# Designed miniproteins, single chains, continued (3), part 104

Each design is a single chain, and the fold is of that chain. pLDDT is the mean over its residues in the fold that is shown.

## One batch from the design tools (miniprotein)

Design m11606
Fold by ESMFold2-Fast:
Formats: sequence, C-alpha cells, structure tokens
Structure m11606 (fold): chain A 130 residues (1-130)
Amino acid sequence: MEMMKEVAKALVDFALELISPYLSPELLEEIRRELHKAIEESKSLEELKEKIEEIAQKAVDRLTSQEAQLALTSATTFVIDMIDTLERYKDDPELAKEKLLAGVRTWGRLQGASEEFIQRALARIEEIFS
C-alpha cells in the first residue's frame, strides 16, 4: 500500500501541474491538499478512486469555465485510469510500471507537456518502483 500511495501522489502532482493554468492558485492548492489527504487516509485503491472522483466532481461543480471543467475532468480520468492499472497488474509490478510510464507519456504529451517535464515524472515513478 505505501508504494501505491507514493505512485498516486506522483500521478496527482503531475496531473495538477499540467492543468494548473486552468485553475486559480487557491483552488489548485485546495484540490492538491484534499487529494493528498485522500491518498494518506485510504485503506484500498478502490476507496482511493472513490474519494478522488468525489473531490474532482465537487471541484468541477465550482468551476465556471468549460475549458477548466474539461481540463480537470481529463486529469481525473487519467489519475483513475493509472490507479486501475496499478490494481489490475498488482501481481506483475514490472508490467504495472511499464503501463504507468506509457500512460504518463501519452497523457502528458496530449496536455502539451515538455519532454523534460514528462521525463522527470517518469524518473520519479521508476524511483518509487526501485
């Protein structure tokens, strides 16, 4: 569970940084804090996914910009899909890692992230699996 929590935090921080232009600094910090708390307090990946979805839905409902709503929804879907990948491949950590790295590259590029920024996220995930 502890390794899964570290991966979840890395994925959340990566996703939030890429959508940061769409959110006020105050709302970004509020969402980051609530998501980190959900990660620390969750006893299972299923509970974590439920809490992430609830936090994201409440945040989306507070946004007045359709562009901001779409950005946060995309980030939420990405994080949940990566957590599902961890759960699906829990008995094969090497394959889980490869699938996560591929997901980070794909979604990061879709968001217009620099290759340098993507490589830092990939290095962090590889470090957690080491």
Scores: mean pLDDT 87

Design m11607
Fold by ESMFold2-Fast:
Structure m11607 (fold): chain A 78 residues (1-78)
Amino acid sequence: GTSRDGEEEARRLIEEGVDKLEVSGTERAKGAIPVAIEKGLPVTITNAIAPPGYFKKYFEEAKKKGVELVSNVSGLKE
């Protein structure tokens, strides 16, 4: 999915009253994270492969606004 797909899906889920977002994939996460931070909802990022520090700016912004971000960016040793 694209970052736009992540943003649109996040907005719809928030309107439906979810307590948190789970976002699969790096591009979808880029779109969903800003929306979740704006609305104050926790986000879990799954199935995203990114270099160390790739989401650092998002974590910094989330911390400023008291929003929990959790990244299970698996450098899966498989």
Scores: mean pLDDT 72

Design m11608
Fold by ESMFold2-Fast:
Structure m11608 (fold): chain A 82 residues (1-82)
Amino acid sequence: SKAAIEALRKLVEAAKKSIESGDVSPALEAYKELEKIDPETAERVAKLAQEYMKKNKLDGTAVNLAKALLEAAKEVLKELEA
């Protein structure tokens, strides 16, 4: 949906801010907004983020969580724009 695509774009930008600041809050707030708009798309993002963390052996720091959300959101955005 157009709303889900827009929410994913906001999540990508929020995740970038979280990486730059070291504060995960922008990314988490954007993720919650996506979950409210489209729970299935948010679930897909969460699963891909978990897989990204596992594959890259990333610890649970704010920056690494934000990086995982960024890559997951980009992947889902590509799937929906195709």
Scores: mean pLDDT 85

Design m11609
Fold by ESMFold2-Fast:
Structure m11609 (fold): chain A 64 residues (1-64)
Amino acid sequence: LLELYEKGGFVPVRSIEELKKAVEENKPAYLVPHKEATSAFSAEIYLEEIEKTGKSVAEILKEK
């Protein structure tokens, strides 16, 4: 999953705040688990939302 995001030109970030900032700067990004976390739940959540709604990460974050 992370490899697919990297191939798609996404920039890894460590927090939701950093993800929002990257999106505001028009940089595609995905949230990476801190340290050695085995769960990419944040990245998986955005991927599922994109597939389900057809929206970009920017649109998903805008819909707070």
Scores: mean pLDDT 55

Design m11610
Fold by ESMFold2-Fast:
Structure m11610 (fold): chain A 113 residues (1-113)
Amino acid sequence: HMSKEEILEKIREVLRNFVDKMSDLILKYLKEKHPENKEEIEKLVKTYRDSLNALIDELLEQLKDMSLEEIKKAVIDFVNKLTDALREKYPELKEEIEKLGQEAIDEINKIAS
């Protein structure tokens, strides 16, 4: 029987892995398209990843007293919003972005199901 604290930590792990995989995908794409700007691109992507990780921590703190159903709904909404935004911005990567989003949602749904 998983504690609520353990559930939140497992959700955090899934969301951070999702952000890391998305960041790595975008970083590789941008470096290939703009090799002259490699260092600037690395710094920009790292800054966005760090900001998203901070947002995940804030989101989970806000959700800690909510029901498991409400927590899952909010974090799935977060994944969908980020996935949709990135697919629109990087249409060449849409299939890979969609797969990463689906993987994250599937993992979230398996937690304490």
Scores: mean pLDDT 88

Design m11611
Fold by ESMFold2-Fast:
Structure m11611 (fold): chain A 70 residues (1-70)
Amino acid sequence: AVDELLAAAGRIADPGLRALALAMAEAIRAALADPAAVAAREGLDLSPEELRRLLEEAARRLAAQARALA
């Protein structure tokens, strides 16, 4: 999902929006690398598995939006 977002973000025509989308993708990738640490740090009332699922879903939705902007 996040790799699809990175690929789609790279194709956005507007360079400012592309940069923002790529930054968002990298933030999601970093959170997916250790969702337990993110949940603990942020005090989230979510399991690491629930956070992973939410981040993957967010990446899929953002990738669809990025594709519409290419």
Scores: mean pLDDT 80

Design m11612
Fold by ESMFold2-Fast:
Structure m11612 (fold): chain A 94 residues (1-94)
Amino acid sequence: MELAKRALELAEKALKEKDPRERGRLAIEAGWLADKAAQQSKDEETLKLAKEAGELAIRAALKALKDAKTITEVNQGIAGALTGIGAIFTAESQ
């Protein structure tokens, strides 16, 4: 539960972040924490929050990719999207 809530908070922060680089970094962290929360729990509420955090992390990562100007920013956006997708898959597989 606590990790899922933290992941959701970071994903929401990533969506509101104006700096594309920081947005990408926050999206990666949110996706990773969401996946970890989903792996540790079979609780329906926790899995639902982890899935929501993963979906928001993907959204933030796609925004970061749109604004990406360097290969590092592109890689961060891709990593954020992949970690968010991983979180959703893990949550739905529990």
Scores: mean pLDDT 82

Design m11613
Fold by ESMFold2-Fast:
Structure m11613 (fold): chain A 99 residues (1-99)
Amino acid sequence: SALAQQEANGAEFSAVVLAEVRRVLSGEISVEEAAERFAEWAKEVKNLSEEEVEELKRLFERNFERYVAELAELEARAAAGELSELERAVLERARALAA
């Protein structure tokens, strides 16, 4: 269905964002480098213009602390066994991408 396709696309987007957040929190890369990596991935997947790529970098940096909080919430809920099937798939995909 169209909804399932939108959910799958949103899940991959979320997983990529959270994977880059994990790399920053582990000390592997900077926030700026994570923003660049995320925007490059999005450019390839969505055929973005250079202006859209620069906007995504700014959005990632601006929203970084929110993404950190979202990851922490997902990790805590995972430990409690409280994740939905979709949320579990996102977290597992993010972990695989960051490995």
Scores: mean pLDDT 82

Design m11614
Fold by ESMFold2-Fast:
Structure m11614 (fold): chain A 80 residues (1-80)
Amino acid sequence: MPSVEEAKERLEKLKKEIEKLIEDYKAGKISFEEWLEEVQKLADEMGKIAKEYPDNKEIQALVEEALKLIQEAAREAAAA
């Protein structure tokens, strides 16, 4: 089983990947469909980590923050 420290490092890497995907989408480097596919894969991975550590508030907060980044980016895209 990965340690809590390894889980946090994984989540930090996933969050950076999400931030880069949002930047690439906003810069027009990737399509909205490609962006949705890639962020969904990252969100699924974060969800698995969150389920392994349901009582760890720091892990839950990191997952929530990353999901909020995805939701805000998708909302901005939908608002034109």
Scores: mean pLDDT 80

Design m11615
Fold by ESMFold2-Fast:
Structure m11615 (fold): chain A 75 residues (1-75)
Amino acid sequence: VMEELDRLIEELQRLLAEVTDPALKARIQSTLRAVRFAKELVEKYKEKNPEIAESLVRDAREAVEQTRLRVARAA
């Protein structure tokens, strides 16, 4: 679970380094903040409520995918 979130963060950081458009940079930074916040919540809930943790990971995965598609469409 945490490994997947770390992978998503790494992917967003790589995209941020490659993109020069200010609007795309802002979108990537926004998604990166959301995924980092999800990681904090997963750390709180993974032992107490695994269902919430799993839902947060799914939402983070979807947000990253939408950001990837937006970057790809702009290329």
Scores: mean pLDDT 80

Design m11616
Fold by ESMFold2-Fast:
Structure m11616 (fold): chain A 90 residues (1-90)
Amino acid sequence: MSQYEKVMKIIKEIGDKISELLEKGELSSETAKKISEVVHKYMNKMEDAIEKKDWDEFKKSVLELVKELRKLLPGNKEIEKLLKKLEEIV
């Protein structure tokens, strides 16, 4: 399912960018831990929605993930660009 796969690919790209920020010292380990917990929680919900073929629950989970990541990573232009791509898919 190309839309699900595209969303999951962008989430991976967000994770890669967060890892880069942590490595450069631009992100605290505490904030990185909170982001990891949020991403893991919503990825599990999205995978459950895919198994159930529940597109509405999948969209809801993606939008909630976007909202939580914006709170944790305010003002990061590259992350915001990826979050906008997620909103465009759903």
Scores: mean pLDDT 82

Design m11617
Fold by ESMFold2-Fast:
Structure m11617 (fold): chain A 69 residues (1-69)
Amino acid sequence: HMDDALIEAAVEAAKNGDPEKGRALIETLRAQGRLDAAIEASRKMVEAAEKAGHKETAEEFRRLLDELR
């Protein structure tokens, strides 16, 4: 339940096709040492962007997820 607000904001950025906002939120989690939360949020962002039809945004988040793992 920690970081729920950041994860929710990141998913919303993905739904809106905002890759810069989404990446900034994930980097915030990473900088705080919350790598597992950053990975989980990135997975949800890929799914949310894909479902919303933002293909380019989904590809950027998929690349970000690969960089985290």
Scores: mean pLDDT 80

Design m11618
Fold by ESMFold2-Fast:
Structure m11618 (fold): chain A 94 residues (1-94)
Amino acid sequence: SPKEEFVEKARELIDEMEARLLALGLPADLVEHIRLVLLTELQLFRDGEVTPEEALEGIRRFLESVAPQLSPEQQAVVDEFLEGLEELVEEYEK
């Protein structure tokens, strides 16, 4: 289904971001916290509780709250993740 395909692709983006953040030295506990919050937003979307745009906004706001803890290189990884997620939301809405 389009919803399942969206969730699978979004999970792949999360997995890629996590691997890159770990490689750049972000603490494992913080990476796991980020993962949990992002997967929770995807679950709300999967359950029909939020729209794709609402899930994206929730994720963006959360990642903005962690930005002070990130190096410029780690922030670039997060920015790439958000761009990929925005593209998935646009494709889903078509």
Scores: mean pLDDT 88

Design m11619
Fold by ESMFold2-Fast:
Structure m11619 (fold): chain A 68 residues (1-68)
Amino acid sequence: SLDEAIATLEALAAEYRAKGLDAAADVLERYIAHLRANPDLSEEELEALLREALRDVLAASHKELQAK
């Protein structure tokens, strides 16, 4: 569900923030804002957006870890 997706991304963003991976957390927060602004997304659109968010956050976290 949308609420479960948002809760999952919020928990993940908090974990990245706690590890000092602020860029990765910012990516997740951007997707959370988009989900909150678009509550009428179809199941297919929601799934695609979540897959995109996971790819983007992984890329951001890897880049940020290499910069530390």
Scores: mean pLDDT 81

Design m11620
Fold by ESMFold2-Fast:
Structure m11620 (fold): chain A 79 residues (1-79)
Amino acid sequence: IERAAELGATTVALSLSRLGYADKVQEAYERAYELIVESGGDVKEAKERVKELLISLGVPEDEAERIAENVALVIEGVL
């Protein structure tokens, strides 16, 4: 679970950095890590919670959905 959380949160951080949301990267990383751990291996729940987190941080819904999909693929590959 910690490995999945690390890789998922890193995916969020890299995606936000590339899209120009550098000011949100650290907060998004920390909160995404916590959400993935709390989801306990439920990839679908982790995806939905990460999407909601990104929207709450001001990321447009379409970009948040894309990032959350990539996070889900990364998590699924290591669980």
Scores: mean pLDDT 80

Design m11621
Fold by ESMFold2-Fast:
Structure m11621 (fold): chain A 94 residues (1-94)
Amino acid sequence: SLMEQLEELVKEVKEIMKETKEKIEEMKRNNAPVSEILKVVEESLKKVKELKKEIERIASQLPKDNEKAQEVLLIVDAAVHDLEKLKEEAKKEL
């Protein structure tokens, strides 16, 4: 079902965000070069943007004001925003 597809995609977004944040924190503890941290953020951002594209495609097939679709879109938009912020922070340290 479309609802099950949205649930699976948002779960993947949440997992990428968790793994990315944990990896960056570990890299910072190990004094990894900022360029390597930036690469991790850029790779995660690319993946989340592809997932956003898929989420938007599925959401477009659901009724306007579908609560689950709105919730999932807010989550993926927040994830993109968080990763863009991490990217900007990393670039300032270069």
Scores: mean pLDDT 88

Design m11622
Fold by ESMFold2-Fast:
Structure m11622 (fold): chain A 86 residues (1-86)
Amino acid sequence: MEKTVRLAPGEVAEVELPNGYVIRAVYDPATGTVRVLIMDPETGEVLAEATLRPGERARFTLPDGSVVEVEYDAERGELRVRVTPP
């Protein structure tokens, strides 16, 4: 799965993953960074988190063995999400 999400100040961008987990991304205009959370929506458990600066990437291995990669494209105001199944 590959998906691009638009980031807007004051809004939470949300991406549902094929395994039922959710990515939530919050853009902070004061710092120019994006906070990314991967969470279980049923329990509210945060499985992984990162704060991304312009052009930064983060990679997470989830409990189900899937790999989630996120990249912050500040020029486009977008978060790119790639999910590799186990």
Scores: mean pLDDT 81

Design m11623
Fold by ESMFold2-Fast:
Structure m11623 (fold): chain A 73 residues (1-73)
Amino acid sequence: SKEELEKRLEELLKEGKELILNDKSLSEEERKQAVEVLEGQAEQIRKLIEEGKLEEAERMLEALERQIEELKE
């Protein structure tokens, strides 16, 4: 559902930001750039959800979930 996708996106964005901001291997500038990229991807997904393009939004969410998992490694 639209609500479920929005909730997943918000949780991923929060997790991704926390991982980036707590990554001591990144410089301050690299952390800022990574957060901006993440926020841009989240805005793209949010617009797809608002447009009712739920299958496209889910595909982008799955790609973002994979990127967040890579940050944990």
Scores: mean pLDDT 83

Design m11624
Fold by ESMFold2-Fast:
Structure m11624 (fold): chain A 68 residues (1-68)
Amino acid sequence: GSAEELALARRTLPAAVAVLSQLTGQSPRTILRQAAEGDERVLAQLAALTGVSRETVREAARELLKEL
């Protein structure tokens, strides 16, 4: 994705992860790890919630995981 799309993903991903955490019962950290590792189901769900591509979500998840 573009730099703008990555910035949008980084901004929206925490809220999307919180929503998915509530729906699945998994912790936000677990969801971020699964996304960073390329779990296709988690990436598809987060992409739908953020409006950005799965590839961009995965990159944003990797960056956010480094900050934790």
Scores: mean pLDDT 84

Design m11625
Fold by ESMFold2-Fast:
Structure m11625 (fold): chain A 83 residues (1-83)
Amino acid sequence: MEKEAAEKIKAALEHAIDNNLSEAEVEEINAIFEKYLPHVSEEQLKEILKEALEKLTEKALKSATPEEKEHIEEMKKKILEEI
């Protein structure tokens, strides 16, 4: 269960990063998190979140202005502090 739960959470995050999500798709991803998040260990969750954050940051930086890049990097730092 835990390994399957971790893979489901990771896949949902990767899908969210790769796609522009509709409101219905956000709700579906939230449902996946509610179902599987309690079955993921803190260590597995931190690893998944770090990987997702790095991918999201890379994607955002490719299309960002210099000012936006600074804000993206600061947001990444704040999120990493919570993990």
Scores: mean pLDDT 74

Design m11626
Fold by ESMFold2-Fast:
Structure m11626 (fold): chain A 79 residues (1-79)
Amino acid sequence: MSEEDKRLQEALESFEADLDRLIERRDEIAPEDLLQGLDNGLGSLRQLQAKIKNPELQARVDELIARVEEEKARLKREM
C-alpha cells in the first residue's frame, strides 16, 4: 500500500471513530446541529473519495458515505 493510501486509510479510520462518537452523543446534541455535523462529514468523505484509487479504501469510503446518508435519513424522520 502506498504512503498516500496509508494516510487515506488513517483519515477514514479517524472519520469512523468521530462518526461513532457523534452517534453515541445523539441525545446530547440538538437535531439541527447533529444534521449539520453529518452534512459536514459527508462533504469530507466525498473529498476523500475523490483522492482514493485503492479498491479496498474505495469500498470503505462508500460504506461510510452510505452510513452517514442512512443516519441523516433516520434523523430527518425523527425531526
Scores: mean pLDDT 82

Design m11627
Fold by ESMFold2-Fast:
Structure m11627 (fold): chain A 78 residues (1-78)
Amino acid sequence: SIDKLAEEAVKEVLEAGAKVSAEAIVKRAEALAEMKKAGSSDNAQALQAEVKEIEATSKPSEEKELFEAFKYALELFS
């Protein structure tokens, strides 16, 4: 059901008209996974800074890229 959750996440992003980068989704998921495992850490803070930079500079990703990014993110927390 990870694939179905990823499909639903992509649908929600597209319906909201949000201009989201797949790279930002991946880095945000990695930062959140790091925080979940270790609490607050310097590595998590560095990853969060990278997310902000990617969100500021990256172009919106296509549906296929968003799906793969959300699938990866969901697998990190499984």
Scores: mean pLDDT 74

Design m11628
Fold by ESMFold2-Fast:
Structure m11628 (fold): chain A 100 residues (1-100)
Amino acid sequence: SIIDELEDVLVRGYIEAQEAYDATGDIAAVVAIWEETRREVLAIMERAGVPEEVKERVAELFDELIARLRAAKTREELVAAMQEFGRRFGEVLRELERQL
């Protein structure tokens, strides 16, 4: 399932981002993980023929996450940004599942 594939990529990205921050304390390392995750997610969606409107919404969610991560001053702000992203992306996946 495309939904399962997207969920797996996002869970991996979340774990890798937390591990990178815990290892380095560097927001740039966290951003790099999410930029890679963004590229992988959009490639999966493109391959699966997901409508352009949905892909644009997803790209916007990643852009918003990355902006919030770059502005984060604390671990708590970083975690809050990633949690809000996960919540909003989960809504998109539920809408996509209803259409497929």
Scores: mean pLDDT 87

Design m11629
Fold by ESMFold2-Fast:
Structure m11629 (fold): chain A 82 residues (1-82)
Amino acid sequence: SLFKEYMKLVEENSKELKELEEQGVPGEELVRVGTEKTVEEIKALMKALSTLSDEERRKLFEELANLPPEDIQKFWDELAKK
């Protein structure tokens, strides 16, 4: 399902970014990689949301709320980044 594809993508991307940070990759490079991954996540989310009912969208947002707060915050921060 598109919903599960989106959720897996977000989780995998968050783990990869944490690994890069632990490896001491410069912040600028982390931002670049994070931005690219965020674009992929937005595209997957848009595709998933377009096929969902209102009830299914509510469920999607509830599932996103089950992600670690740090990962959720980073996702939204990157979307808001200039």
Scores: mean pLDDT 71

Design m11630
Fold by ESMFold2-Fast:
Structure m11630 (fold): chain A 110 residues (1-110)
Amino acid sequence: SEIEKLLKEYEELLRKLAELMKEGFPEYSEIIDEWLENVKKQLEYILNDKSLSNQEKKEELESIRDSVLKLADWAIEKLKDNPEIVKKIEELREEIEKLTKKILELIEKE
C-alpha cells in the first residue's frame, strides 16, 4: 500500500536522525539505538494491527511525530555550538513533518 511505502520512508528518516544524534551525542549511542528500535516497533504496530481504526492509526502516528520532533528540538538546543549538525537535524525535522502530514492525509482518505 502507499501508506506502507511511506511508513518505510519515515523509518529511514528516523534512522538518519538517529545517526546524526549519535554523531552529536556519541556517549548516548546505545540509548539512541534503543530509541530507534522502539519507534520502529511502534510503526510496525500501526502497519500490522488490523484491529486498529484509521483514527487510532492517525493518533498513534501523531504521538510518534510529536515525540520525534521534541527529541529533534532538544538535540538542536544542546548542539547549538555545532551549526553544521544543527542544520542537518533542522532539514531532517522538516522532512519528517512533511512526510508525517502526507501519511496522515492518506489515512484520512481511507
Scores: mean pLDDT 84

Design m11631
Fold by ESMFold2-Fast:
Structure m11631 (fold): chain A 60 residues (1-60)
Amino acid sequence: GDAEEGVRLGLAGRGAEGGRKAARAMLQSGNTQEGADTALRAGEAGGSAAAASAKWNGMQ
């Protein structure tokens, strides 16, 4: 649903900033607060996870 789209956009948009933009668009369209909150959290979590994965991959 819209929450999954928000997650995808958040991950593509440098984590928190992408999540923020997606959340704002969802709220402006009258979507649920839950969807917007999920987009924000997923963006931040995705950014952290991606950074951790990159670091781990560098530790050969």
Scores: mean pLDDT 56

Design m11632
Fold by ESMFold2-Fast:
Structure m11632 (fold): chain A 118 residues (1-118)
Amino acid sequence: KKEGEEKFKKGLEAYKNKDYKSAIKYFSEAADIFLEIDPTDPLAIKALELLAEAYIKMEQYYLAAQAYMKLGESYVKAGDYEKALEAYKKALELAKKANDEELIEKAERKIEEVEKKL
């Protein structure tokens, strides 16, 4: 859907201008659209990655960790277990920064699941 691509482009422009609040809004909307269509689409993956980066710039580590968890899930569905492992490890690092025990445990379980496939 062209709507997702338009929102993604607006997110990129906001991110370039260091308007991370607008970047988060547009990348979140784009990611939701792309994930609904196909969670393995490279645009869904890229939108989640940039959404997580924008959250990191805003020091929103809990939301950044959740975005990396979704990114890892997209890579698992795509069969890219090495990139899924990288995404879940990044989610774990951010969950630790957020001091969120549930998210730490969830990320550790996802890492363990993916490592069994490698």
Scores: mean pLDDT 89

Design m11633
Fold by ESMFold2-Fast:
Structure m11633 (fold): chain A 59 residues (1-59)
Amino acid sequence: MEEIVVEVRAPTVAEALRAAAEAARRLEKEHGAQVIDTRLSVDAEGVVVATLTLAVPRA
């Protein structure tokens, strides 16, 4: 299995989660990717960072 890491930055948690969900949906549709980990953090400037780790099956 291959892993893809996606980072999304947004001014609010709700916006970061929405953008992360959209990225995950796209990767699932294009590559059969499955979300295996989700992390939220806030940087020094107060920007919310959502980090998704996805597993992609190999044929």
Scores: mean pLDDT 79

Design m11634
Fold by ESMFold2-Fast:
Structure m11634 (fold): chain A 72 residues (1-72)
Amino acid sequence: SMGEELVKEFLEKHADTPIAQTLRRALAAGDFATAGRIIEELAGGYERKGELEKAKALRELARQYFAKGGVA
C-alpha cells in the first residue's frame, strides 16, 4: 500500500534519526501500538506540508497497526 511504501522510504531516507530507529525496533518486536503512534506522527508531518493523500494513507496504515496491537 502507499502507506507501507511511505514508511519504507522514511526508514531508508531517515535511517539515522531516533524516530526511524524507534519505528524499526517497534516493527521488529511486533509492537504495532508504538509503530502506529509513530506512523500517525509521520502523517501529521505530511498534512502540515499539504500532502493530504500521503497523510491519509499513513493514517489508514496506523489504524491497521492499532488493530493488530489491540489498541483499536
Scores: mean pLDDT 83

Design m11635
Fold by ESMFold2-Fast:
Structure m11635 (fold): chain A 59 residues (1-59)
Amino acid sequence: SSVEKAEGLGALAVILGGQGRGDEARAAGDKGISVATTEEGRESALRGKEAGLALAAAV
């Protein structure tokens, strides 16, 4: 489902961000937001993007 895809992409953004891969984390988060058809999916992808970018900035 689109919610599962958006959530998965948000989680991927966190993983990539934790590895210092900020550009890839941003791309994964943006993809998650773009494929979300629900507010829940969109919010999940956005949170993942923000968390991933913060983690990448911390390394």
Scores: mean pLDDT 82

Design m11636
Fold by ESMFold2-Fast:
Structure m11636 (fold): chain A 83 residues (1-83)
Amino acid sequence: SEKDKLIKKLEELKKRLEELLKRSTDPQMQAELRNEIEVLEDVLKRLENTPNPSISELTLAKVHLIAASAEAYVAERRIEREE
């Protein structure tokens, strides 16, 4: 289902953010990554607890996926420049 595909993408992105957090040595980046991980955990929990999410609810989760994906991309580029 669309919900199941979205949950898998959010879970993989959360794992990616957690790996970036482990690699980060910048306190501000660590705080930003922790905040984003918490947001994704809340989105995942809400989606998992909703048996039949509306189009609006799925769209909102997709917006969070896009935002978190962008944050992960920026964080990875910053870490690579410092390694």
Scores: mean pLDDT 87

Design m11637
Fold by ESMFold2-Fast:
Order: structure tokens, then sequence, then C-alpha cells
Structure m11637 (fold): chain A 93 residues (1-93)
């Protein structure tokens, strides 16, 4: 997963992060099962974290900021993952 994400352009890394964030938000809005919502949210955070790590290594601050914004949206939509999302975001600062 991480190696595949590193092969993407910075623009594609941001788009991938945004797509996974949208999927997690949609799951939170449409699903009633907390475990299913958290599973989608954690997968989204893993993808966003891998994209952000790659962008940080590239020095692309603008793209990294967009991934942080996506992480915040997931944390807002799935409050049980908020602390995990914020901790991961801090590790990338």
Amino acid sequence: MEEEIRKLSPEEQVKLAELYADAAIHAAETLDNPEAIEKVGRRALDVMFAAAEALKRQGNEEALKKVYESMKKVAEAIPTLRDEALKRAEELL
C-alpha cells in the first residue's frame, strides 16, 4: 500500500486521500454500524497518513496541508477516531 502510494504524483496522492476521506464521511452518514464506520475511517486514515508521509518527504507543503484538511474532516465525521487522526497529523508536522 505505502509503496504504491509513493509511485503516485503529489496531485494523485492528494486526490487519493480526498477520495478515502469522502468514503469515510459517506460511511458515517449512511451506515448505522459503529464497527463498520470505524473500519472505513481507520482505512481512510491509513491511506491519508501514507500519502502525507510521502508528501512530507517530497517537501510539498501545499499538498500536505490538503491531506491534513481531509484528516480533520474524517475526525469531525467519526468522533471516536478524532484523537487518533489528530495524533497522526501531529506526527507529520
Scores: mean pLDDT 79

Design m11638
Fold by ESMFold2-Fast:
Structure m11638 (fold): chain A 84 residues (1-84)
Amino acid sequence: SGAEEEKKKNLEQVEQLELTVTSMLEIFLAQARKNKDTVAEEKIKALMEEFKKRVAELKKKGASPAQLRQFQQEFLKKYAAAFK
């Protein structure tokens, strides 16, 4: 059966997303700090904390392809709103 193999692939996708997004948020945080933009810094820290918690939940509960798509869409929307 492919069910367990699918879960492993989904976990790998979650880990790749975690690495990519964390790196982006760290760059944004450094930029906000350099600009002394406390509002942006607070928003970035809040997003980092929320992202960390959600990634932990996805790893713990397992993620389906549909759940991964929903997660990606949600965070893309949040980034567009917070950092544009």
Scores: mean pLDDT 76

Design m11639
Fold by ESMFold2-Fast:
Structure m11639 (fold): chain A 77 residues (1-77)
Amino acid sequence: ELNGKTLEEIKEVLGFDELRLVSRTEIDLVIDGKKVKMVLEVYEGLKDGRPVALVLALYESEEAKKAYWAAVWWLER
C-alpha cells in the first residue's frame, strides 16, 4: 500500500538500491468540477541488482506531495 506516501517513504518500503528521476510531467485535471494538479514522475534504478522503473502519480497535499498511484516494473535492458 503506497497511497498517501511520499517518495522517501516509498523508497524505504520497497527497498530500492538506486533510483533516479528520468521524467516529470504535470497534468491539470478537473474532477467533480474541481481543478486538481497531478504530477507524473518516472524513475529508473535498481532493486536487488535488477533494473526497475517506478511510476508515481502524485497529488499535492498541505504537507507534501503524496502518491495517488504507484507502480513498479522490472526492466529488460
Scores: mean pLDDT 69

